# Designed miniproteins, single chains, continued (2): the designs that were tried, part 110

Each design is a single chain, and the fold is of that chain. pLDDT is the mean over its residues in the fold that is shown.

## One batch from the design tools (miniprotein)

Design m7656
Fold by ESMFold2-Fast:
Structure m7656 (fold): chain A 67 residues (1-67)
Amino acid sequence: SLKSVFHVFDKDGDGVISAEEMKRVLRGQGLNPSNEEILKKMDKDGDGVVDFDEFVEYMNEVLQSLS
């Protein structure tokens, strides 16, 4: 599940992952975005992290395009 994937990268259990960690998730799906692309599309707060809701929304869109 997406929750299990998120927890693998959420090492601190704080409910957020870094752009680098998100890049690794997307590479697992055959994608290779830059950190800048990830932050531009998902990081609305400019803090350099992606929360679980942003992660799920983007991954659902990506998985639908890969299906």
Scores: mean pLDDT 70

Design m7657
Fold by ESMFold2-Fast:
Structure m7657 (fold): chain A 88 residues (1-88)
Amino acid sequence: MVLTPLEVELLRAIGEGDAERVRELLEQGADVNAEFGGGRTPLHLAAGQGDLELVEVLLEFGADPEARDDDGLTPLDIARLMGHEELL
């Protein structure tokens, strides 16, 4: 299994924009570079949402900004496509 229950909670917290909950889950050992459907990482999702606070927390915990999803897109590519030009 690629996703633990901890990573499932991480996905939920990211969808809710709950930066503090995301931090708690990462401190508990959630994989900051976990791959969700379509090869998307937490950082891809935060960038797509334009959630700067989530992006900052994920990068603090070692998220890979060069990670590519199944379409070959990085988190920055997704941010640009969604109209969120800058990560920071």
Scores: mean pLDDT 79

Design m7658
Fold by ESMFold2-Fast:
Structure m7658 (fold): chain A 82 residues (1-82)
Amino acid sequence: MKLSEEEIQLIKKAFAKYDKDRDGVLSREEFAEFLKSLGLSDEEIEELFKKADKDGDGVIDYEEFLELMEENPELLERLKKL
């Protein structure tokens, strides 16, 4: 359940790549682009967005993104293979 330094670096790079506005959060569209790059369906993306958006503000901050990757190791494995 704990992420290694290498895994944290991969997650940071992914977050920065899809954070097009450079505001420190992912919009729903940016988050969907990330998950589509990992091969997820629109239905899976909707479920994960609701789970990750813990404060209900419609954006995913870095801490929520990090928690999502920790809670869903399959996503991290897909990111490693990208």
Scores: mean pLDDT 77

Design m7659
Fold by ESMFold2-Fast:
Structure m7659 (fold): chain A 94 residues (1-94)
Amino acid sequence: MTEEEILKEREDKALKAIFAVFDTDGDGRLTKEELRRFIETHFPFLNLTDEEFDALFAKYDKDGDGTLSYEEFKQLVDDLEARAKKKIEEKKKS
């Protein structure tokens, strides 16, 4: 297992714990409402519009059932982290 794979496993464990906190239904899936609450809690500075949020959700809702699995949620969080890092770095480089 590579160093990158080890880091991903550690991130997966932390992210699973966070997922469980926001999975209020306990069904192993996140609704749009639960995911929105997660984003507002962890990424409030992104100021996602409803349109941006809906587009992001639809991109990762591969099953089209209106909920995200843990695997889909993880991919969405990676996208949010990339957007967050870019926004923070752009503010600091000025």
Scores: mean pLDDT 73

Design m7660
Fold by ESMFold2-Fast:
Structure m7660 (fold): chain A 73 residues (1-73)
Amino acid sequence: MAELEALFKRADTDGDGVLSAAEAYRLAREVFGLTDDDLGAFAKAYVEADKDGDGTLDFEEFVEFVKLLQEVV
């Protein structure tokens, strides 16, 4: 949990407490080594983690996003 909190804060560059798709994708490239070939897997994980459908990830949704992404990468 502490490691995921640190990653979330690193990706949340504007400090609004949520991650945009661009911020999440940048983190996924840097931390998980995603490439353009993984864009579909990234998009699927992002949509599935965004439970509220608001287009952003809060911390709890981010944890699910990371879990889902690790299943496909």
Scores: mean pLDDT 74

Design m7661
Fold by ESMFold2-Fast:
Structure m7661 (fold): chain A 102 residues (1-102)
Amino acid sequence: SALGEQLLEAARAGDAEKVRELLAQGADVNAADRLGYTPLHLAAQAGHLEVVRVLLEAGADVNAATTGPYGYTPLHLAKAAGHDEIVEVLLAAGADPNHKLK
């Protein structure tokens, strides 16, 4: 959907206010691109802590996996990028530290 695509872009950009606005307009917090990347994946990979917090408060699936061969979770992407505070926030929100990449 157009709202879902805008939410993915706002999350990637770190625009927390636009993320809040789009969620208030009914954007699906778990919108996914063709590879299964959700707003939470994109914010976690990019290091946008405030966007990560907003998405988790809105009910984002903390353990969502991409549809590619590895099945990346937001936790995998945050760890790979070295975003330690986001790793801690995701774990506190129920991220599975033992989810294995294939």
Scores: mean pLDDT 89

Design m7662
Fold by ESMFold2-Fast:
Structure m7662 (fold): chain A 147 residues (1-147)
Amino acid sequence: GPIFTKLHIAAAEGRLDLVKELLASGEDVNAQTPEWAAIEFDGEVLTGLTPLHLAAREGHLEIVEVLLKAGADVNAQTQSSGRLHGATPLHLAAHEGHLEIVEVLLKAGADVNAQDKDGLTPLHLAAREGHLEIVEVLLKAGAVVTN
């Protein structure tokens, strides 16, 4: 079978109309990629990706909004054999510097203090990458500074 579902590919490629058609045809909005279907993120290999993870990583704001309206799990967690086990769409948007997507995810109920298995939050990733406006938004949303 394909490595990713058609919905994963459409979400990653920014194909808004195709995302809408696939959701209307009954594609699983929360489908996760299998362990062998992986992307690289911050030097790690991520699996268990949902369409929302991919749209958030790639900066496709309107697709993020459509997926959330369709019942996407805003707090869906990735899988990995390493450090980024449990990364949420908010982690990926914060790392990549997608400010408007960070704001939309927070409004949709994203856990601002979500931790991967090593205790890294979206705030840690935004700060590391120098995304100062995202750091400010996360702090205003209740992000705590963890040691």
Scores: mean pLDDT 84

Design m7663
Fold by ESMFold2-Fast:
Structure m7663 (fold): chain A 117 residues (1-117)
Amino acid sequence: DIEDELIERLRERALKAAEEGKLTGGEPTELHYAAITGDVELVEELLKQGADVNAKDNLGWTPLHLAAAMGHLEVVEVLLKYGADVNAKNLFGETPLDLAKKYGHEEIAKVLEEAAK
């Protein structure tokens, strides 16, 4: 399962960043979890309630990074509609576009390339 492999890889990266003292001290928001699960309705509801579309977790990941990595196109489109920063870099210097390409989500990569112009 690609999702399980991605979660394990993210966990390994988190442990490495913690050992190196590189964590930002931010906590994942409910919007981060909604983006991981691809729950479009929950993403929209949280954004309507004033959730920070550009919130960063301990590794500098935004909800847009997570949606792009997980392959949730509809979540990517909603986050962009609410002003998600397509150029945001996590602690590894990766943008949402870098993650979409890394995990083989070609349609998301196209959407993010157009939004970055």
Scores: mean pLDDT 80

Design m7664
Fold by ESMFold2-Fast:
Structure m7664 (fold): chain A 65 residues (1-65)
Amino acid sequence: MEELLARAVKDYEGKTPDELSFKKGELLEVEEVLEDGRYRVRSLETGREGLVPGDYVELLPVERL
């Protein structure tokens, strides 16, 4: 599977266990891109997974693809 990395461009505070809280500059592994532009991600800092709004993260280019 293609691994996508993203970096948080803003702080986000999750409202439910399904949402991930993160800080600006945090590296996130994108597990799934949702139809409405949200992403399911895993924080590389905390190891937690959750849903985040796409506007709060930027996708990083894959070096080997």
Scores: mean pLDDT 75

Design m7665
Fold by ESMFold2-Fast:
Structure m7665 (fold): chain A 63 residues (1-63)
Amino acid sequence: AVGDLVRALYDYEGVDEDELSFKKGDILRVLKVVNDAFVEAENLNADPPKKGLVPKGYLERLE
């Protein structure tokens, strides 16, 4: 859900300019649910935090 902290399950290299690149274990904050396949998130491991589209299947919710 929006505002959730999630962890990257796998490394991902963004293909398009609007996609976020991240590494396995990175902590992301969900900013927006875009569609059934993608969310907009920010990578909290980057300084400044970078934002972009992230495939949902690459994320696990932190409890």
Scores: mean pLDDT 76

Design m7666
Fold by ESMFold2-Fast:
Structure m7666 (fold): chain A 81 residues (1-81)
Amino acid sequence: DSPRVRALERAFAEVVHMMLERAPVEEVLAKVREIAATFDIPEELLAELEAVVREWARTGDLAGALARLGRLHREIVARLE
C-alpha cells in the first residue's frame, strides 16, 4: 500500500473516532474538508462526505454513516495514484 493510501486510512479513522465521540457536526465537517484539501478529493465526493456527516448528525445512525463512508473511502482510494 502507498503511504498516501495509509494516510487517507488514518484520516478516515479519525473522522470515525470523532463521530463515535459525538463531536460537534461543524468539527467533523471541518475535518472532512481538511481531508478533501489534503488528498485533492473532487468536489462531488466532498459533497457526498459532507452529506453523510450531516445525516449522521441529524439521525444518530452511526451504522449507516459508516457503511456510506466505507463506500466513499473505496471510491477515493481508487482515484489515488
Scores: mean pLDDT 85

Design m7667
Fold by ESMFold2-Fast:
Structure m7667 (fold): chain A 96 residues (1-96)
Amino acid sequence: SLQDAINAGDLAAVKALLAAGADVNSFTSAPNLNKEIVELLLANGADPNHLAKIIGENADEEVKEILIQAGADPGLLSTADEGVELLVAGIDKVLE
């Protein structure tokens, strides 16, 4: 399944499954999700908010940045408040 390919972190398997018509939203966890897999899922129409909700706790900084650039709500990224929110919160309103 797409879930198994994502759990394995196997970019080639994810790509093959999506090409075979797998539902890009059919997974609910992503322990081995990396930047390349996130980019591939987004290219195939994955909802960035769905991805952010699933991988928020397990997401690397690069993955969080990609999701936010794609339109993900930063609050879905495990309520992260160091670095990531500054990319989305704008220019001049952060309280420190």
Scores: mean pLDDT 68

Design m7668
Fold by ESMFold2-Fast:
Structure m7668 (fold): chain A 61 residues (1-61)
Amino acid sequence: AREEISRLLHEGQKALDAGDYDTAIEYFERAIELAEENGDESYVRAARELLDTAKAKKQAA
């Protein structure tokens, strides 16, 4: 459901803010998977953008 996708994005954002990039990446990847299963293209795009941000921040360390 969209509520679960929203929760995963929120938890990923918390991990990002805490500097836990690996955890953030995991949450965003789960959000993408669930959004794709649900056919929610807007959430897929949002989650992919957040995943890219998390990966970039991990690279910068």
Scores: mean pLDDT 83

Design m7669
Fold by ESMFold2-Fast:
Structure m7669 (fold): chain A 80 residues (1-80)
Amino acid sequence: SSLFQAVVSGDLSALYDGSDVNAQNSLGDTPLHIAARLGRVEIVKKLLELGADTTAKNNYGKTALDIAREFNFKEIEEIL
């Protein structure tokens, strides 16, 4: 979806009130999972403001916090 592409590209302007921030792709990843994997701190913060579900698990049983820990993105770990 356009939202997933915006997260991959780091485009904050595509994240707005009413975005389906909890949509899952074919891997079960939400936008929050992808933002955490890419180390996009500002995208993570914006998704949380828009009501992203921090407890959502992808098809590998991982939350966005689990992904941030795997990649040592300390700032993202602290805000999740």
Scores: mean pLDDT 82

Design m7670
Fold by ESMFold2-Fast:
Structure m7670 (fold): chain A 58 residues (1-58)
Amino acid sequence: PLYRAIRDVESDVPDQLSLKKGDLLEVLEEKDGNFVLAKSLKTGKTGYVRKEDIELLE
């Protein structure tokens, strides 16, 4: 299933994705705590995303 960013996120952290509201993401793995490993469909980059910054789309 696809996810969507619900807000803009600026990341200055290595391995974390920067997001814009409405960006589509594929969640690849769930991680400990409040993060998932996801791939941005816009950029093709893979990185960590906070669960609170995305919502499930199908």
Scores: mean pLDDT 79

Design m7671
Fold by ESMFold2-Fast:
Structure m7671 (fold): chain A 71 residues (1-71)
Amino acid sequence: HMEEARKYLQEAKKALENGDYERAVELFKKAIELDPNLPEAYRLLGKAYQKLGKTEEAIEWVQRAAALEKA
């Protein structure tokens, strides 16, 4: 189901580019649910939360992305 995770990631990026931040959050979460080892999805989910003014959530997801990229 990695292909499904990739499709959600691509749709989420498009939603983020279009300024549909709530939809981007939903789609990034679905991508992560299908493939939890996607640091890019975590970083962009943090960006979407930042755009929504949800600073605490943004920081949490960015930190999770960093943790995935570290040994």
Scores: mean pLDDT 84

Design m7672
Fold by ESMFold2-Fast:
Structure m7672 (fold): chain A 102 residues (1-102)
Amino acid sequence: SPLHEAAYEGNLEEVKELIANGADINARNKRGRTPLHLAAENGHLEVVEYLVSKGADINAQNDAGLTPLMLAAFFGHSEVVLYLTQKGADPTIADRNGYVGR
């Protein structure tokens, strides 16, 4: 959807406009990814912050069981990881690395 593309690209202005016009903040694409998954995967901190502030599901799981936190961590986006963790993202939800590390 347009919201998924804007979040993937880090276009904060377009994300804001689409949400203001009634776009579903938790819309799932063909892989079960929400806009928050795509912003986190690409390290777009400002878009992540906006989506979370507007009530995005911080623990949403895509079709592979991956959360936005896991995608940010996998792709090395440390500022996004820190932000999501501080906002209450659950690091134990389907975290294969955290689950295997015990």
Scores: mean pLDDT 83

Design m7673
Fold by ESMFold2-Fast:
Structure m7673 (fold): chain A 119 residues (1-119)
Amino acid sequence: DLSELEKELLRAAQLGDAKKVEELLAKGADVNARDPITGATPLHLAALTGRVEVVEVLLKHGADVNARDNRGRTPIDYGPLPDMTTLEYSVEVLGMDKEKVEKAIEILRKNGAEKIPFT
């Protein structure tokens, strides 16, 4: 069961409110909080929605770059990958900027996000 603080963190991450994300983390919100329906973390939602500044803030606060949602998807596998359904959902349904989503994915790769488990 998520606290109100963690529910606000997930919302702020999805909306790209980097200032609100920093405030909530400073108040003790779990950076790796999981959505009760999907298992998505703030980092999954920020990556999916192309929220570059939020991705950077979450990583600074120790977000797990390889956290898995209830479908086994990591933040890097949640964004604009060869999976056409995921790409279409992010860009067509959510109206997300493809270049910003691709930039968020690149930041995740630079911070240790891998399709192969860390060895």
Scores: mean pLDDT 76

Design m7674
Fold by ESMFold2-Fast:
Structure m7674 (fold): chain A 56 residues (1-56)
Amino acid sequence: GGLRKIIDYTVKEGDTLESISKKYGTPVSTIMKVNNIKDPNDIKPGQILKVPVYTD
């Protein structure tokens, strides 16, 4: 199996949790839970998100 790691991702203008989810293959719910985000629309440009990614 692949190694799972957490990366620090800096939110860019126009990014959404859905677009970040698609980019890294990580469910929106997982990103929200790891970062204690209650509303998926509550992200800002320059914010650092911890994104668990599958790497092998």
Scores: mean pLDDT 78

Design m7675
Fold by ESMFold2-Fast:
Structure m7675 (fold): chain A 58 residues (1-58)
Amino acid sequence: MELAVATEDVEAAIPTMLGLKKGEKVEILKEVNEDWVLVRSLETGKEGYVPKSYLKKI
C-alpha cells in the first residue's frame, strides 16, 4: 500500500478531482501520468484525481 499525505488543502476544480485537507492521508491507487495520481482518502473512503505536487509520500 503506497501512502501519501496532502501538504496543502486541495480544492476540487472538476468532478473527477478529489478535494483534500492539509494533513489528510491517502492511498495512491494508480499513477496516471507525471502530474496526476488516482488516490483514495483514508478518512472519507472517496476516490479521485489529485496533482502529485500536493502530495508527500510517507
Scores: mean pLDDT 82

Design m7676
Fold by ESMFold2-Fast:
Structure m7676 (fold): chain A 62 residues (1-62)
Amino acid sequence: MPPLTELEIRILDLLEEEGPLSASEIAERLGVSQSTVSRHLRRLEELGLVERLRGGRYALAK
C-alpha cells in the first residue's frame, strides 16, 4: 500500500466508526474544507480503500 497522509488515515477511521458519509459530512467532522476532503476521497477511491455509493456517500471498500 502506498503511504497515506494523516488526513487520509483520519477519513478511513471516521468511515469505519460512523459508516457511509458524504464529503461534506466528513469535512464537517474533521474541520477541513469539502474540496480538500473530496481530493483525498478521490485518491482513496483510486487506491481501492473507499467506494462511492448511491447518493454521493463514501464507505470503506470490502
Scores: mean pLDDT 82

Design m7677
Fold by ESMFold2-Fast:
Structure m7677 (fold): chain A 100 residues (1-100)
Amino acid sequence: MDAARRGDLEAVRARLADPSTDVNAEDENGNTPLDWAAAAGHLEIVRLLLSDPRTDVNKEDEYGVTAYTLAVAYGHEEVAKLIEEAAKKRGVTLKVHGVA
């Protein structure tokens, strides 16, 4: 998912409009579009991905790291807060592996 990693908001929006898109598609390290956007601090892309109910906020990479963990690790407090609020609205407990 190059679009989420690059910060290409329009490309991410176009992909989400396609119901056949796997919004949780993993790269070779198990990273999702949400993981890349969260690690990079792309706030608008994170917001767009979290607006889609198909997006898994607790998807873990090969090491149990989630988008929330990446946002916290890279100092993206607004992104971390958005992921927290999305999990709360969905009634899901956040997986916070590696965050002490």
Scores: mean pLDDT 77

Design m7678
Fold by ESMFold2-Fast:
Parts: C-alpha cells; sequence; structure tokens
Structure m7678 (fold): chain A 107 residues (1-107)
C-alpha cells in the first residue's frame, strides 16, 4: 500500500540507506503518489518526505534524495509541526548544518 511504501521509505531515510530509499522513491513515483503527501503516523499530517530528508544522518543521502524529491515536485516550503518548520528550518533546528547547507543549495 501507499502508506506502507511511505513508512518503509521514512525508515530507510532514518537508517541512511540511500540505495533502498531511492528504490522506494521510484516505486512511489511509479504508483503516482504525491511526493508532498503527509507521512503516515503524523497526527498533524504535516511531515513530508523532504522533512524526513532534513532529519537524515547522512549528507550524501540528503543531497541525492533532496535532488530527486525536488525534481519530482517536492515543496521546499512545506511546513511541519506546530511551529510550521520548513525542511531547511528543521535541519537547522536539529543542528544538522551540513544537511541545511545542502538543502539551501537545492532550493
Amino acid sequence: SVDELLERLHEALKRGDLEEALRLLDELLAAGVDVNAPLPGDPLRTATLLHAVAESPDPELAEEMGRRLLAAGADFNARYGADGLTPLELARLLGREEIAAILEKLA
């Protein structure tokens, strides 16, 4: 299902598994899924795949996935959580300066 693909992709991003993340993204895109769809499990329905990229531990994964998601129409200005954080703002809040620099260059 779409929710299962989104959950698996989110877990791959958390693990820094670039190969699996790219494979799952290709499956989502082939299925016609909106890349701006809110991630399952978020009660506010505000977290997106690009926010998950901002939380990634791996700069190489963040650059490749960020590039692929933006090319697929991901909204760089999507707002997450009660504070309405963009992916760039989320990366900065988490102290992920290298990932923040990558997202800023991709914008």
Scores: mean pLDDT 80

Design m7679
Fold by ESMFold2-Fast:
Structure m7679 (fold): chain A 62 residues (1-62)
Amino acid sequence: MRVKAVALRDYTATEPGELSFKKGEELIILEKIDDKWWFAQSVSTGELGLVPASYVEELGEV
């Protein structure tokens, strides 16, 4: 299930495979790996990576 989300705050990737983003950036959640990390794609850049779930808000299915 794909879900659109928005970043609640800025995040800078600290590990390979993580996605950096800015507050207000739109993301597509592709997979919820666990309760802390979700695999996502940035709508603006097309880049893929893990995002901290607590930094994003789900908007709805796409």
Scores: mean pLDDT 83

Design m7680
Fold by ESMFold2-Fast:
Structure m7680 (fold): chain A 66 residues (1-66)
Amino acid sequence: MKLYEITITGDKPGLMSDGSTIEKGEVLIASKVEITDDGYVYATLVDTGKIVKFGKDDIEIKEIED
């Protein structure tokens, strides 16, 4: 299964679908990543199934092997 490691590198936090935030320095594992044409990234977290919204320039994405 292909997974995605997401590291928040910018000063803007990630915003979860439940209204909570993920701050700089956090590392998240996502099962799905969707990049929008307006410069946002939506990631579905493996552990919770929650969707997190990031600015494209505020994160680093790495594909990882399962």
Scores: mean pLDDT 79

Design m7681
Fold by ESMFold2-Fast:
Structure m7681 (fold): chain A 101 residues (1-101)
Amino acid sequence: GEDLGKKLLEAAMLGDLERVKELIAKGADVNAKSPSDGSTPLHLAARGGDVELVKLLIENGADVTAKDKEGLTPLDLAKRSTLASPEDKAKVIKILEEAEK
């Protein structure tokens, strides 16, 4: 079989919501870690400011407390993001803060 975790990380990096849904339906681990930096799909979605992808990943059991190899959580990456609009960044931060409660 194909490495579903690697494909999920690639789809999350691209913000490909439909591809992420397909890979989860095929049994991809929503908490797959990148071998290079330990990032999860949720880390990548949070950095990108992708509100709908962040919601989808949390609904499918993404670990909001996961740390990458630098000790950063998805919330840390959302707060540091320069890729997202200010509006989407604020929405992602709120979703992640509420999910940690």
Scores: mean pLDDT 88

Design m7682
Fold by ESMFold2-Fast:
Structure m7682 (fold): chain A 85 residues (1-85)
Amino acid sequence: SAEAEAEIERVIEAMNLVHQGSKALKEGNYEEAVKLYEKALELFPGSPLAWANLAIAYRKLGETEKADEYFAKAERAGIDTTPLR
């Protein structure tokens, strides 16, 4: 159905935004990484990878409380965040 196709397109767009955010994170563009990961989470809220990477970006910006919150979300979804902290 058109609704199912739209859902698949949203998931693909969210994955592409996570990849773009990860590139920004590697380049030291932490504010841009946050924006890209937040946009990905608007399209697909349950992405544990987006939560983990958003936490890293917030930590790099000195936003410790936000970083810890998103690391906790990623951990509850089964991501080992130990090497990321």
Scores: mean pLDDT 82

Design m7683
Fold by ESMFold2-Fast:
Structure m7683 (fold): chain A 104 residues (1-104)
Amino acid sequence: EDLNAKDENGRTDLHYAAIFESREKSERVAKVDEEGLADKIDVNAKDKNGNTPLHLAAEKGYLGVVKYLLDKLKADKNAKDNNGKTPLDLAKENGHEEIAKILE
């Protein structure tokens, strides 16, 4: 299986883990990190809207996913979507104050 494969929306498995807070997809990513294969994951992959997994987790308010992406996978918190918005901007727009504090 290809961890960086993009579907018709430009999304990887990591994007869907962020959207659905999926334990199964998160465990797959965690196993790759534990096996020292983190360099094989494009944690900053952008979908068709320019969203990284971190953008999606911040927008949805999934604090645990945001922490995992930042602390374990070293996601770029300054990445901008097609509207010029960072994950911080999306967290603030959606009222996720705890996530916004982490992204500052």
Scores: mean pLDDT 75

Design m7684
Fold by ESMFold2-Fast:
Formats: C-alpha cells, structure tokens, sequence
Structure m7684 (fold): chain A 160 residues (1-160)
C-alpha cells in the first residue's frame, strides 16, 4: 500500500543520516527530483574512481539509479565494485535499498561483498548494516532472496 511505502521511506530516512545518499536511494525508487540531483552528481564525477565529499563514486550513483548498462560499463573500466563512502556504504547497499535486482546480481557476479557493513557514525563502533538489512527494511523480497542465495549473513546483528 502507499501507507506501507511511506512508512518504509521514513525508516530509510531515520537510518540513512546522509541526505545525498538518501536522495540516491529515493532516485532509485522513482523520485524525479531526486533523479535530477543524482544525475547532477554523476556529471560532477569525471573519473571512474573519483569521489565526492561523501566518498561516493560513479558506481554508487549508477547502482542506486538501477542503470544496468552504466554499472556494466563502469565495471569494465575497472571501477572498484566494493568502493566505500565515508560511512562504508558500497554500490551493493544502494542497489539493494532501491530494489534493483538485475544490478544487485551484476555487482555480486563482479565480486561485491554481500556482507559489507556501513554505519551511521563509524566513530561509535556500533555494528553496521548490510545490503540484506537495507533490502529487508525497504521490502524488496526478490533482492532479499538473491542476497541470501549469495551468502548474506541472516543472523547479522544491527537491524534484525
């Protein structure tokens, strides 16, 4: 329902404290204003492994948007599939949060760490959240099953 979708978006806003990252996930979920901001960020990153102030790469943006062709092209150019932003978010986290099944599959086939952990504040040393946690929180059941089939730790302590 729309009420369940809005409740999931609010939970993502509470978990994802970085507005740029939240906008990337919302862009992947079909928010047009967020998509324009994501495209602007993509054009501001001239090199394959170049990073913005949040440590985001072109691959993070492409994965969040669900642009399968761009993800493939960036990986062929040698993009780091496990690139981490300032909070340890990887392209796989963003694809999983946005529900992009085909992008999740491609990232895993290219050596993405299915159990990569990100934290809201790395200074406090709390257990991080994984791509599986974000997919479960967002309600992307097919992505959840794909991550489990690829070795996601279902007993990971953070959100579950």
Amino acid sequence: SMAELEARKERLRELIGNETVLNLILAGLGDREAQLKALELLYQLPGVDDRDENGLTRLHVAAALGNLELVKALLEQGADVNARDVNGLTPLHLAAAAGHLEVVKLLLENGADVNARAVDDPSIGVAGYTPLHLAELAGHEEVVELLKENGADVNAKSLN
Scores: mean pLDDT 82

Design m7685
Fold by ESMFold2-Fast:
Structure m7685 (fold): chain A 88 residues (1-88)
Amino acid sequence: GMSPLHMAAILGDLELVRELLAEGADVNAKDSLGRTPLHLAAEAGHEEVVRLLLENGADVNAKDIYGRTPLDIAKEKGYEKVAKILEE
């Protein structure tokens, strides 16, 4: 199942993401599909959440069970700004 951080990331709730990370949430936690919060923020196109997760040590190279990185998902969805953030 999804952790609270996964849910906050997909919803784009920047304040909740910040609070959960301050409480010691695992930035690289994987759901049942091997997706991290960064995968879900990228899938939803949430630029500022993507930045905040990267600042807190999110693994940009993490792969889900299908071998997809957050960058692969952002490109598939056409979120060019998120893709640019993930490529730097």
Scores: mean pLDDT 89

Design m7686
Fold by ESMFold2-Fast:
Structure m7686 (fold): chain A 68 residues (1-68)
Amino acid sequence: DKEEKLRRAEIRRRILDLLYENPEGLSVREIAERLGLSPATVSRILREMEEEGIVEYDPETRRYRLRR
């Protein structure tokens, strides 16, 4: 679905913007709260972005951040 892909791209952009503003990282919950999305939706998209090498997960802080 083209509309779903555009929606997904928009969410990805908003996640990137948040992580640029918060270089120490944000949790799935914090991102979900700030974007008004479910944690499940945010977690799925973050996992996709992690597989692409765009973001990384820190198990010590339990936060996602941008990869360099």
Scores: mean pLDDT 82

Design m7687
Fold by ESMFold2-Fast:
Structure m7687 (fold): chain A 96 residues (1-96)
Amino acid sequence: GALEEARRLLEEAERLLEEAEELLKKAEEALKKGDKEEAKKLAEEAIRLAERALELAMEALRLVPAEDRELLNRAIGLALRAIGLIFDAELLLKKV
């Protein structure tokens, strides 16, 4: 049903965000070492994964009934994490 689909979308979004956060950490380390090309590549990959996670979290929000506060809070939380990660990665790209 819609709730089961929402849970699967949120689990996938969370997995993508964990990957994106790890890529951003590696991008920051590459930049500190002066490897601007690697930093750019990793940051762009992090943005792509975070954008996909945001899409999945927003799709899940459309499937969650208003009464399910736990799933609503989870979807909103993941969407905000994705937006924050995109912002941080874009700031890193300005230094490359």
Scores: mean pLDDT 90

Design m7688
Fold by ESMFold2-Fast:
Structure m7688 (fold): chain A 113 residues (1-113)
Amino acid sequence: TELLEAARAGDLEKVKRLLEEGADVNAADEFGTTPLHLAARAGHLEVVELLLEHGADVNAADLVGLTPLHLAAAAGHEEIVKLLAEHGADLNAVDKVTGKTPEDLLAEVKASR
C-alpha cells in the first residue's frame, strides 16, 4: 500500500498527507508488517514519531512475532529504540524464530561496531 511504501522510504510529507486523507495507520501487509515496522527498521525517526502520534500500535507483531522495537534494535537505531520504549513498547517481547528480545538484538549490533 502507499502508506507502507511512504513509511519505508521516509517520505514524511507523503505519510502526513495519507494519514490526513484517512489512511489506516495500522494497515498491515500479508506478513503483518505495519508502517511503524518499516519506518523503525529504516531509521526514519520523524516518520516513527508521526505514526505514533496518529495512534500506531507500538507493540504490533508480524507473522513471526517481530515488533517495531525488534526491527529498530536489530538495525541499531538507538534513538528509535528509546522513542518506542517511551511509548510503551515491550522490551522483553520475543520473536517466534530466534526467541531474542529487542535488547538482545541491540547488544549484538553494538558488539559488531
Scores: mean pLDDT 82

